Designed miniproteins, single chains, continued (4). Designs and how they scored, part 94

Each design is a single chain, and the fold is of that chain. pLDDT is the mean over its residues in the fold that is shown.

## One batch from the design tools (miniprotein)

Design m15250
Fold by ESMFold2-Fast:
Structure m15250 (fold): chain A 94 residues (1-94)
Amino acid sequence: LEEIRERAREAAERLLDLGKKSEDKSLSFQLEQLARGIRRSAEAGDLRTLATAARAGARLLRENVDKLPKELQEEARELARELEELAREAERAA
């Protein structure tokens, strides 16, 4: 559980950073909401909600990678993969 919490906290921080650097205000807002959801779910030990939020984050990044600055697109793709892995681990631990 501690490992999942640490990974969720790091993923949430990375989502917030991508949101701050995004020029798309709608995308920025959605990334911030998902980051808060991931962090709160992990802190509460709500692994099912964490898995759902992490998958939503991965999908949002994959669907909107072209709206991010070019230099951040590779980081966004990598974060999407890490969020999918986090979701799978959270489901197995739930």
Scores: mean pLDDT 85

Design m15251
Fold by ESMFold2-Fast:
Structure m15251 (fold): chain A 69 residues (1-69)
Amino acid sequence: MTLEELKEKLLASLPKLLELPERLQVGLLTQEVRYVEETFGREGAEEVLKFLEENGLPQSIIDAIRARL
């Protein structure tokens, strides 16, 4: 899976994800971002987090994910 394919997958899932409790949003997204960090490095992980922020993911969720990396 490329970084762009992963971003597109996350974007498609984002509306449903935002309906979940915040704790589940953080847990699921932390797993995805860890996969990105392992595969594409820290720069790839930061690019995905920035992309999600630009597409409506709340800053509180972004900060919680960063704290778990």
Scores: mean pLDDT 83

Design m15252
Fold by ESMFold2-Fast:
Structure m15252 (fold): chain A 68 residues (1-68)
Amino acid sequence: MSDTINRAARLSLSSDPEIRRLAGRIGRLSRSSDPGVRRLARQGVDRLLAGDIDGARRLVDQAERLDS
């Protein structure tokens, strides 16, 4: 099981709507067939857990561009 998906699911229960949105985006990206996208999603979760919302958003934006 993907540890990233489990961590993103927990963050999606946050009272902060920005954290919830980023967690949802990370959860989706963690299911990507591209290993680079999955790696960026994992780094995004690590940033959110560290309280770096801006860093997480930049990594999620980068992963979405790579996946699209």
Scores: mean pLDDT 80

Design m15253
Fold by ESMFold2-Fast:
Structure m15253 (fold): chain A 100 residues (1-100)
Amino acid sequence: MEEVLKKIEEFAKEKNLKIDKLEIFETENVLVVIGFFSEEKTIIVAIKNKKTGKITIIGLKQNEEQREEQLRLLESALRGHGLSDEMIEKILSLVEEYLK
């Protein structure tokens, strides 16, 4: 948890962004933390494999032309970490709604 939060906070500091909201999704093997940045309509998704400690970070910005590519990249990363189809759909829906 703390490592994932620190990475999101570090990204916020580097980009001079304020975290507006955090959403957390947790399974037995995976932790997903989503940071929302209202000022730039930016989302940071941090995915931690609890067994290996590996953390993957994906940044998504409001860009209609690249939205499909960004969502596909996120879906691929979530599937690669072993999340269920139901959890992936929930996360993708949340991200897509925010980027509208």
Scores: mean pLDDT 77

Design m15254
Fold by ESMFold2-Fast:
Structure m15254 (fold): chain A 72 residues (1-72)
Amino acid sequence: SEEEERRRKENREALLEESSASVELIKAAVDKVAAEKEGTDVEKAQKEVDEAAERTKKADEEAKKRREELEK
C-alpha cells in the first residue's frame, strides 16, 4: 500500500531526526561545560543547549507520532 510505504518512510525520517537531534544536544552540552570552565560565553552556550533540548523534545514527539501511525 502507498499509505503503508509513506508511513514507513515518515517513521524512518523521524528516527533519523531524533538521532541527529540527540547528537547535537550532546555536542551543545559539551560546549556548555567547556564554556563554564573557561568562564566565557556561558549564556550563549546555555541558549544552544536550550535550543537543542527543544529540538530533541520535538523530534521525540514526532517519532512517537510516526510510530503510532505505523500501528494503525
Scores: mean pLDDT 84

Design m15255
Fold by ESMFold2-Fast:
Structure m15255 (fold): chain A 89 residues (1-89)
Amino acid sequence: MTPENEKLRKEFLELEIERYRSAGLTDVADAIEAAYKKDPENTKAVEDARLAQLRALPHLTPGQRERIANLERDKALEPEAQKRRDELL
């Protein structure tokens, strides 16, 4: 990973953490931050920590549910895009 890509990844992650804290999902934000600090290069571990915490929440406001749906949609598109790229190689 280039220094520019590392910086962009960190900025995107910090924005996501802040968005979750602003939405009142502090447990999700803390899980993402902990996963990133443990292994900054393991993007999958950060994604898995995020989804695990979101799915574990027993009660969500309508706004929180919409945010979760948008994030899960984005995650679902990433593996599909990567699979299509790998199939072309």
Scores: mean pLDDT 66

Design m15256
Fold by ESMFold2-Fast:
Structure m15256 (fold): chain A 108 residues (1-108)
Amino acid sequence: GAMTKERIRRLLEELYELSKKAFRIAMKEVPKSRLLELIGKQLRVIGLYLDAVRKIDEGDLKGALRQGIEMGRIGLEVADLTDSEEAKEIKKRIEKVLEELEELLKEV
């Protein structure tokens, strides 16, 4: 229903914002040799987010959820590159959003 579509959109937006924060922290803290890898992952996350938003508009809620879950997986990997308390808090928040997306995927 409309409430499910809006919930998915909100979770995807939250996850995208958390992923952006994880990338900002990682880019400041990782060795310069890893920056190209991080840029590649960031472009992948942007592509996944745009594809998920398109799929919501097309009524492909399962497809949108799958792209969101993949985006969150990359966000967790990037957050895990640093030991900062901010990165740990972002990781916990990404894990919570991923649990909600996985629950919705079982219901759609």
Scores: mean pLDDT 89

Design m15257
Fold by ESMFold2-Fast:
Structure m15257 (fold): chain A 73 residues (1-73)
Amino acid sequence: MYEELMAEIAALVREHPELFPEVAAELAARGRELGKEFPPEELKDPEAYARAEELATRALREILERARARAAA
């Protein structure tokens, strides 16, 4: 799922290069938020890793949906 969502975002940006700055900024901001909540040391715990992956996957879905809406406008 995570890799599939990243591939869809990459494909959308390839078709609409003008979306790249906003998508990159959103990815960086969400990555920083998740990194603060799940420090690398905690990701050694399988349960913490699974929670981080779920939140990252949801963040990618939200970014993809916003990017698609912008591409359609």
Scores: mean pLDDT 78

Design m15258
Fold by ESMFold2-Fast:
Structure m15258 (fold): chain A 74 residues (1-74)
Amino acid sequence: MEAMKKRIREEILNAKTAQELRDLLTRSPEEREITEEVLNEILNDLSSPDSHHAGALVVEMGVELALEERERRK
């Protein structure tokens, strides 16, 4: 568990776009819960620049998902 969380944390911090973050969340159903848990841990560390970086990507991902859902329903 800890080794997997460390790997996932590094992958989230290395994500440069909302698409890369989405790919991390969707690549494996088995790892999705752990990926979400690690992402929340990063977001809750408000003293770290990492939380700002992850927060910006989450907001961008949410906007992109909302726009794609609207397009698919047309």
Scores: mean pLDDT 75

Design m15259
Fold by ESMFold2-Fast:
Structure m15259 (fold): chain A 82 residues (1-82)
Amino acid sequence: DEGYELALEGIRKAMEGNYDEALKLLQEAVEKSPDPEAAQRVLDTVQRAIELDKAGAEPSKVASLLTAAALILVGTRIDLEL
């Protein structure tokens, strides 16, 4: 559960624009997660959102990718409980 909590905090920091802190938290989530592959997909999706934001992509596109990262995380939690 620590990995899940770190990933949630990381996505929240990314949504706030705190990208350096977001990446640090998501990297820790990969290290502590019982499902490191799913945690890595969340990290990769957030990194892609950050790169698009830096390239001047529309805010809606960046928000869409951060939402996708959150859905990946929620899906992982549901899969582990079922």
Scores: mean pLDDT 79

Design m15260
Fold by ESMFold2-Fast:
Structure m15260 (fold): chain A 93 residues (1-93)
Amino acid sequence: SMAAAEAALRARAREEAEAIVRALSDPELADAAQPVFRSPENRALMLEILEHIASLAPLADVDPERARERILGELFERLFERLYAELAAEAAA
């Protein structure tokens, strides 16, 4: 069914986004080249996210843990949306 196919693509996008966020946020994985980007567009998205993170620097000075949670949550959401769109486009091709 179409709903099952959509659910499978969303699950795959979520798993990939979680893996990327985990690799970027885990100090034990920091020394490993872990990010798996599918396209130059995903790298461009990362630069946009990093620029947005810079705008949150004042929050990090007041509440570092809250700033970290917001940064990681926003990174996951943007990566998930991008990866889902990319997987859906691949499936449609």
Scores: mean pLDDT 66

Design m15261
Fold by ESMFold2-Fast:
Structure m15261 (fold): chain A 60 residues (1-60)
Amino acid sequence: SLQDAIFEEASLTMEGMLLYMKIKASKDPEEKEKLQKKLDEIFDRSNELGDIINQMISEL
């Protein structure tokens, strides 16, 4: 549903912020790389959800 998609996007935004903070705090290059890959996955999913939300809104 539209509400579920919006809620998931909000949750991903919070998770992304926390990962970004962990990346900035980390001193381990390997850990930073792994966290960055996870952040990239969150960005990809967030973009997908944005498209879904826009598509649902266009049906209104």
Scores: mean pLDDT 82

Design m15262
Fold by ESMFold2-Fast:
Structure m15262 (fold): chain A 62 residues (1-62)
Amino acid sequence: MVEELKKKKQEKISKLIGEILRKIGDAIQAGLDSGDMAKMDAELKKINEEALKKIKEEEEKE
């Protein structure tokens, strides 16, 4: 059923967003704790790029 497919996609996207949010939080906290702002910035950039790519892939699959 189309409804089940939509629910599964929503679940996957929600999980992806949750993972991304956790990674962002962890990167910020680690950056603040260590004072390595450059490392934090690089990690956040990577997370954002990977997040956008994964979200776009899920959207395209629809």
Scores: mean pLDDT 76

Design m15263
Fold by ESMFold2-Fast:
Structure m15263 (fold): chain A 71 residues (1-71)
Amino acid sequence: SLEDLKRQQEALERAARITEMRNRLAEWSKHLTPEQRARLFARFQEIEDKYGAGEITLEEAEKELDRLMAE
């Protein structure tokens, strides 16, 4: 259906945005210890899960990432 096609397209867009956010976090965190990086990516996984499932907007996901990077 048209609704199914829209959901698939939105899922692909969310996956692309997740990849971009993950790359930003990876570059920002490259000088941190492995332990600090592991903690950051564990918390980022929660953002991935919520945004990937369509539970939060891109703007909300980016705000969560910015908060994570401020710690």
Scores: mean pLDDT 85

Design m15264
Fold by ESMFold2-Fast:
Structure m15264 (fold): chain A 80 residues (1-80)
Amino acid sequence: KVNLILYFDARKTTEEQIIDAVSEVTGLSRSEVRAGIKRVGNYYEVTIPNVEREDVAPISLAVHDRLGDAFVGSSAEVEK
């Protein structure tokens, strides 16, 4: 399992749009997604804990499909 971190361009999307897309893709509640959101300069950083490694690529692709250019990338941190 990993912490999946998704990065979004804050000039191209809103917190609400990110919450809607990530909630739909992951099945997490809107409040759970919102709890993982952090604004860092011109980016939104969304942390999703306890993601199976095999789900990282499908989640990233589905989010990219919904938000396009607003989705700038992802990283995965192994939880101990």
Scores: mean pLDDT 81

Design m15265
Fold by ESMFold2-Fast:
Structure m15265 (fold): chain A 99 residues (1-99)
Amino acid sequence: SSALAKHKKELEKRAKEATEKMNEAIRRIDELAAEAVETAKKQKDAESTIARIRAVAEMGKAGVASAGGTMAINKEEGEKLLEKAMEDAEAKLQAIKDA
């Protein structure tokens, strides 16, 4: 039926959009982590601070990947999870950078 064809195409479109949003968020986390690492390199406890930055970025990217998977199935729930994962990662990376 035309309804089945529309549904299949909409699912494919949502999966592509979820992947694109996930990849954009991952790039943003990597950019923020790189900036924080450059700031940390000049500090007394550089090695420890860099390890913390990398851990926050890794956790943030894992949260984004999870949100992307949810978004492919449930767009509204996935978008809320993506927003929360990005806000948490950005806040934690900024807090390390400001310390």
Scores: mean pLDDT 85

Design m15266
Fold by ESMFold2-Fast:
Structure m15266 (fold): chain A 87 residues (1-87)
Amino acid sequence: SMEQLQQEVDQGIIDIQRSVSELSTKKARSKATTEEQKQAVDDYDKAARDYIDTQEAYNAGQASQDELDAAFKRYREAQKKLEEALK
């Protein structure tokens, strides 16, 4: 069905986002030399995974827009902290 095709496309996008997030985390981890920097990478990795998981749940009708917005905010905060730590 067209609904099944849309679900397959949505899952493909989530799978690509996970792969990109894993590569970004690996690159950040290679630059982390201090314990503070390593912690910022771990916090970023967790927030990015939580955001992608929330997107997948939202696509499945299992998460609200508010939950998606909250996960995105946590992701952005973790990203900013990582960027600051790696300066």
Scores: mean pLDDT 88

Design m15267
Fold by ESMFold2-Fast:
Structure m15267 (fold): chain A 87 residues (1-87)
Amino acid sequence: APSREELRAVLLRTAEALGASPERREEMLRLLDEALANIDDPEKTAELLDRLERLVLGEFASVPNPTPEQIQLVNELGRRLRGLAAA
């Protein structure tokens, strides 16, 4: 499984690439940290990760012509978050 540090790095890189504000990036990191802190509660972890994914997809939807790099980052982050929720 990816480390907490790897997940935070991928999330930050993705949010930065999408042009998310510092405040939005902080909210995303908070949701990730809360999900990881509650990993032994599958329902709560799934809800927190779903909220995080909705924020990421909301930022992605604000990009008029997403680059291949932006698409790859969003897809990779989504895959990692789904893997975490399925554990």
Scores: mean pLDDT 82

Design m15268
Fold by ESMFold2-Fast:
Structure m15268 (fold): chain A 94 residues (1-94)
Amino acid sequence: SAAEEEIRRLLEEAARLAREVAEDPAASTGVRTYAALLEHELRRMLSLSREEQLRTLENMIAALDALAAQFPEWRAALERLRELLERAKRILEE
């Protein structure tokens, strides 16, 4: 469906941004490590049930919020990731 294709596109964009953060030498080890894990989880998302996708997105958003609080210098990049995940979550909830 168009909704499924939009979710795929949002998750692929989020995975790409997560990889950029993971590869940024200016980012702290904590930020880079979480971004690498986030990319991996985002790439496996499409193999999960809708309920598992929603739960995983909620957990990822909470983790990004916690990370942004700990590393305010990276808040803008983490907020971009959060926005993509929130958009995917809204489509899944429809």
Scores: mean pLDDT 84

Design m15269
Fold by ESMFold2-Fast:
Structure m15269 (fold): chain A 76 residues (1-76)
Amino acid sequence: HMEESEKHARLIGKILRAIGSLLEGDYETAARDLLEAVKIAKELGDESVYPLIERLADMLAEAGATELAEKVREAV
């Protein structure tokens, strides 16, 4: 399915961008991209990325962005 392939590409892109933003200290952009990734994963029925998203949320909390981390965890 053409739209499904495009959604998978967007999902991976959002996760990679979130990792980059997190490493740069841009926690708001990281959290936004993770929330969008959760939305795309739910549309695809792809739960395989949830452990990675939860790990990235834990990294946000460790960096002091606890409210953003909680928002991401609640979305999963």
Scores: mean pLDDT 83

Design m15270
Fold by ESMFold2-Fast:
Structure m15270 (fold): chain A 87 residues (1-87)
Amino acid sequence: SMLDEIEQLLLQVQLLTEHLVGRSLPELAELVQKAIEALEAGDIETALEIVEKMRELVEEATRDAPEERRRALLELFERTKELIRKM
């Protein structure tokens, strides 16, 4: 389902960011879970707000990362937001 695809994209953002930074990011993990909970509740507005907070955290955490890796993460955020808006 579209929800399953969005959940997978959110988890992929977490996995890629943590690998790129070389450590776990508990705050990012919490935001991913909150976004999934909002989506499961049908709260699209809250889900989009949480995804934006995730983007800000990821941009800060990966500031010194290679451009190709940052671009891949930003593309995942854009795809995730596009799918959420279509729900």
Scores: mean pLDDT 87

Design m15271
Fold by ESMFold2-Fast:
Structure m15271 (fold): chain A 75 residues (1-75)
Amino acid sequence: MKAPAEVQAKVVAKLEALLANSADLSGRAVALVKFLLREAKEGGLVTPEIVRTMGEAFGLSEADIEKIVNALEAP
């Protein structure tokens, strides 16, 4: 988990799992998760802080932002 590539691979897996369980997410939250997943697959850094900042910019509720952040922080 210490190499950036390994971290991003786990982020991709967590975001894909979140999309598979997307019934509890708003359409805006699904759009943000799809965007973050694309960024992570292209080597972009995805952290809880980036999710919060982008979630606010996308107009997501705090509940939707926390669902995405909690998915990234899951073991």
Scores: mean pLDDT 76

Design m15272
Fold by ESMFold2-Fast:
Structure m15272 (fold): chain A 55 residues (1-55)
Amino acid sequence: GKSELEKAIKDYQARIEELKAELAKTKDPLEKQILEGMIALLQGMIGYLKKLLAK
């Protein structure tokens, strides 16, 4: 239902904030690429879930 989608969006947003905090502390180029990739993936998932919620 809508509440499950809203919870998933909120959980992914919280994870993005954690990853951004790690990215800010990270100096290794490879680790930065991995963290940026994870953030991009989660942002894509949020976008998809928001489209489902709009229906």
Scores: mean pLDDT 85

Design m15273
Fold by ESMFold2-Fast:
Structure m15273 (fold): chain A 92 residues (1-92)
Amino acid sequence: SMDDKQLILEFTSLKLRYVGVKTEVQLAQSFPKDDALKALEQALKDLERILEELERLSKRASPELQKEIEKFKKEVEELKKQIEQQIAALKA
């Protein structure tokens, strides 16, 4: 499908999944250490899958939509770095 409308719907779905991951990370703050680690490691896996799907979507998207996807990808990568730092701190 080369229909930008379908690609925008797929992109919106990925943004909603990202909101779910952010909620998971927030909830992990109230968990005991071992449960927090499991939740944060799951959040990393979920973000990796979102990044993979964003890469596939970007290859099919218009140049305008590609710019929005790249901006969002940077936001996802930044959250990923923050979670990796939180995991490292908990393991120390």
Scores: mean pLDDT 88

Design m15274
Fold by ESMFold2-Fast:
Structure m15274 (fold): chain A 93 residues (1-93)
Amino acid sequence: MDMEDVDKALDENKELLLALTKALLEKDYERAKKLAEELAKKLLEMVKEGKISKEAAEVVLSVAALAAASAIAIGDTEAQEILDILAKASEEI
């Protein structure tokens, strides 16, 4: 994996990742779902256009998935829909 490509992918998506994490922390699942869908779409477009590698996009999705999985682990089962959105994006990359 190219670390420069991973750093670029994380930096370009930092605002969406922070917004998604905040929405999950605030238990705003409607907003978290929209942010996860926006992140998935953006990552798919970036990979399709050759701006980042599939591997770099997978790292960004994994960071987002960890936030959702953490919410589920503390009892917020509604965060499962966020994980499902991110998993589908991973399969489409």
Scores: mean pLDDT 83

Design m15275
Fold by ESMFold2-Fast:
Structure m15275 (fold): chain A 84 residues (1-84)
Amino acid sequence: MENEKLINEVNETLERLRELYERSRNPEDKEAARAEIARLESIYNFINEHSNELSGEEQKKIFEDAIKAAEELIAALEARLAAE
């Protein structure tokens, strides 16, 4: 049940990054959003492939750390868009 909330949070974070990719006009900002989307998708796939080898606590920590890093980038990109 807690993992469902984290999976939903990852999906919401990916949707926010996709929106920022589409809205950004700067090629560097687009590339940053694209790279972060790829990173989160890779982490999600890794956990899914190793779900029987990783404890629930390990999965939670990996997702939380990944979401935190993505949120920092999202905040930076949103601040740049808001300045226009």
Scores: mean pLDDT 81

Design m15276
Fold by ESMFold2-Fast:
Structure m15276 (fold): chain A 82 residues (1-82)
Amino acid sequence: MEELELDIEVGLLLIQVAVLKNAASRITDPEVREKVEKLIKEAEKLVDEAMASTDPEQRRKLLEEARKKINEAVKIIDEYEK
């Protein structure tokens, strides 16, 4: 059960990374774009590391950190959506 939940989280985070990469490419402000792209790259690396790990506890921690980076990127986009 826990492993399945972590696999679902990986899938959801990968979808969100893809969506955010597309959103970032459309940001016209270079400074905002760079900040968002950096957070997305950091989240992607954390997800990749979680996918490579066989330790459920380590996977959970990496995915939680990736989620935090994604939430930060979303917040920046939301702030500058005007």
Scores: mean pLDDT 82

Design m15277
Fold by ESMFold2-Fast:
Structure m15277 (fold): chain A 92 residues (1-92)
Amino acid sequence: MSLAELLAEGVRIAEKELPKLKEALKEEVASKSKEEALKLIEEGKEQVTGLLEKAAAQAEALGDRETAERARRLKEEAEKILNEVKEEVEKE
């Protein structure tokens, strides 16, 4: 398997798991204090968005524009999910 094929497979797995992220994150933060929950969300956002941005840049450098665009869309959706959970935690 080439590096481009590995990146494409990683993005495909992330696309399948992303719809489950909101519920999994809500369950995880429900067991934590507000401060711990907000820290977890912030750290998770930085790590997930950083990884997806790097994956998009690497895919583009390898000429895989489709995988790069998919990684950018996943980054936007992940940011949306993480921000929605953060807002729910902040309301409590």
Scores: mean pLDDT 81

Design m15278
Fold by ESMFold2-Fast:
Structure m15278 (fold): chain A 62 residues (1-62)
Amino acid sequence: GLKRAAEGALAALEAGDVAAALAGLQSMTNQGNKLAQEALDALRAGDRERARALLREMLSSL
């Protein structure tokens, strides 16, 4: 589910695998998750810390 996808995206980002993190965030965004969309936009802008914070916030709501 969404929680496992968010955990996977966060793990990828912490490992430095930006491509895997982007793919996971895009998938969650396509499912209508607004927080995932904000994290995706932050990561595309190069703001990894904001993307990480948004992923952690999403996980705390799931």
Scores: mean pLDDT 83

Design m15279
Fold by ESMFold2-Fast:
Structure m15279 (fold): chain A 75 residues (1-75)
Amino acid sequence: SERQRLVSEYTGALLRFIGRIIDAELRGASREQLEEMEKILRETQERLNQAVDAVDGDELRRIIEEAERRIEEIE
């Protein structure tokens, strides 16, 4: 179903973001940088859940792109 496809995209995005936070920690990122990344992850997860519930793929992809940009700015 379309909803199951969006759940897969959502799960993939979250796993990629978690991996980036772990990689940053292993590379010696500051506590402040890690806390900012974790905040972005929490805010993004909430917004992605809403997009999945609404079955809105365009909104889901916009949220993912915004989160990727925000994390890149901290890295």
Scores: mean pLDDT 86

Design m15280
Fold by ESMFold2-Fast:
Order: C-alpha cells, then sequence, then structure tokens
Structure m15280 (fold): chain A 91 residues (1-91)
C-alpha cells in the first residue's frame, strides 16, 4: 500500500513535467508504471517476500526518492528502475 502510493505520486509528477517536452519519456513512464505495478502485486501476494525481493523494493524506492528530491533526472531514474525490474524478472 505505502509502496504503491509512493510510486503513483512520483509517477504523476514525472508525467506532468515531461508530458509535452519529451513524449518518449511519457511512453517509458507508462511501461515503467506497468512493471512497477506487477512488482508491487508480486510483493503483496508473497506477503513476507524473499530477501532479494525486499532489497529490490528498497532500491526502487531509493531511486524514486532521489529523483523526487532532484538528486537525479527522471530519465536516469527510469533507466535504473528498468534495470531493477529486469533483476526482479530474473528471480
Amino acid sequence: SALETSLKEYRDKSEEEFREKHPEVYERLEKLDRGLQEFADALRAAGDAAPEHRELAREILEEIQKAYDGEMTVREMIERIEELLRRFRAL
């Protein structure tokens, strides 16, 4: 629940910022949102997820928070979370 809320809040702000300037970012954010929803659903279904899944969730939230705080660009955040989602799918 808290993870889903945090992800949605960040996504909405990122989409607003890049909606008109960078349509390619918008498409990547839509794909990212679907991947993150899949991950969040998997975590919820597992309840007490495996250590690797919990660590990936922590890293995803950390990257989102860094971008939200202006410590990295939205594009960099997207690329890093795409890598983390690939690691999730490889588990």
Scores: mean pLDDT 70

Design m15281
Fold by ESMFold2-Fast:
Structure m15281 (fold): chain A 74 residues (1-74)
Amino acid sequence: SDEDKLKKMKELLEEMKKILEKAKESGVVSEEDQIQVGDKMVEISKITQELKTEEAKKILEEALEIVNELFAIS
């Protein structure tokens, strides 16, 4: 269902936030964490294109902000 897809996006976003928090504390983004963030971004983007809702777009925007912050650390 669309609700289950939205829930999955929120779970992926929270996982990305945890990776960012870890990276900010350590000052390092591991190669494994970079790959995991990439995979989560692909899935979030796919679900956003399927749902086409404002809530899904907002989650994608938040995920992109996390990627930008991680890039600044790397």
Scores: mean pLDDT 87

Design m15282
Fold by ESMFold2-Fast:
Structure m15282 (fold): chain A 73 residues (1-73)
Amino acid sequence: MEKIIEAMKKILLETKNVATDEDLYALGYIMKLAIEEHPGAALEAIMKKLGIDDKEAILEVVEELAKKYEEKE
């Protein structure tokens, strides 16, 4: 779990040069929407981008972060 969050923060830092909790929650929400729209392809792309071969752990983290994002709306 922690390693997935660290990888997501790294992506945010490389792309936006900033990784706040709000950015992390927004990324999780976007990933959740992508997985719902393209279940196999989106999850495979996320796994490759994060460098993590743990499908269930990624889904769990994405769900938790998406929930945090929904609370902020």
Scores: mean pLDDT 77

Design m15283
Fold by ESMFold2-Fast:
Parts: C-alpha cells; structure tokens; sequence
Structure m15283 (fold): chain A 71 residues (1-71)
C-alpha cells in the first residue's frame, strides 16, 4: 500500500488538492493516518503522519466511534 500512497501523492501534486490517506500495518491493531496538505500553488506540501499503535489513541478513536453509533 506504500505504492498506492505514492500514486495518490503524484495525483495530489498534479491536482494541487489536499487529501487524507489511511495506511494499515500488516500487524493487527496498528494504524497510521497520513494527511497531506498542499498549498494552492503546489510548491509547498505538508505531510503529517499519525501512528495510532498507541493504545491510548486507539481507545479514544473507539470511544468516538461508540458515541457516533449511540442513538
């Protein structure tokens, strides 16, 4: 899926649009969210990678999902 990320980066560079890409580790419970923000000129790219293998981060994400599921 790193190759898919590379393809999305090239597409974003061409279109000059920000995008968010989620990468799943081969190991269960490991998750990474990659956010790419590009300025309107396409000259600057900010890449932010958040690794959610931390149990604390996973617990917070699960709590947020549970709140959305609660009617």
Amino acid sequence: DLEELREKLEAARTKREPFTFEVLSPHAGERSTLTVTMDASGKSVLISLELSSDPRTLAEAEAALAEEAAL
Scores: mean pLDDT 54

Design m15284
Fold by ESMFold2-Fast:
Structure m15284 (fold): chain A 69 residues (1-69)
Amino acid sequence: SMMEERKERLRELVERLRKALAEQAAKAGIDISEQLDKEWAEVEKLLEAGEVASEEDLEEAERILDKAL
């Protein structure tokens, strides 16, 4: 379904962004990777558990990720 595809895309985006942020922080000499990983892990848990089930909830999750960018 479209919602399942969106959940998978969000989960992949979260994983990529977390990795990219950790690499950028390390390159800049800033040690924030563990804190970022912790915050991102909470979002990943919600997506994996399927707690973001409605399309409206998925849209809200996408907005939270957009703010983090």
Scores: mean pLDDT 63

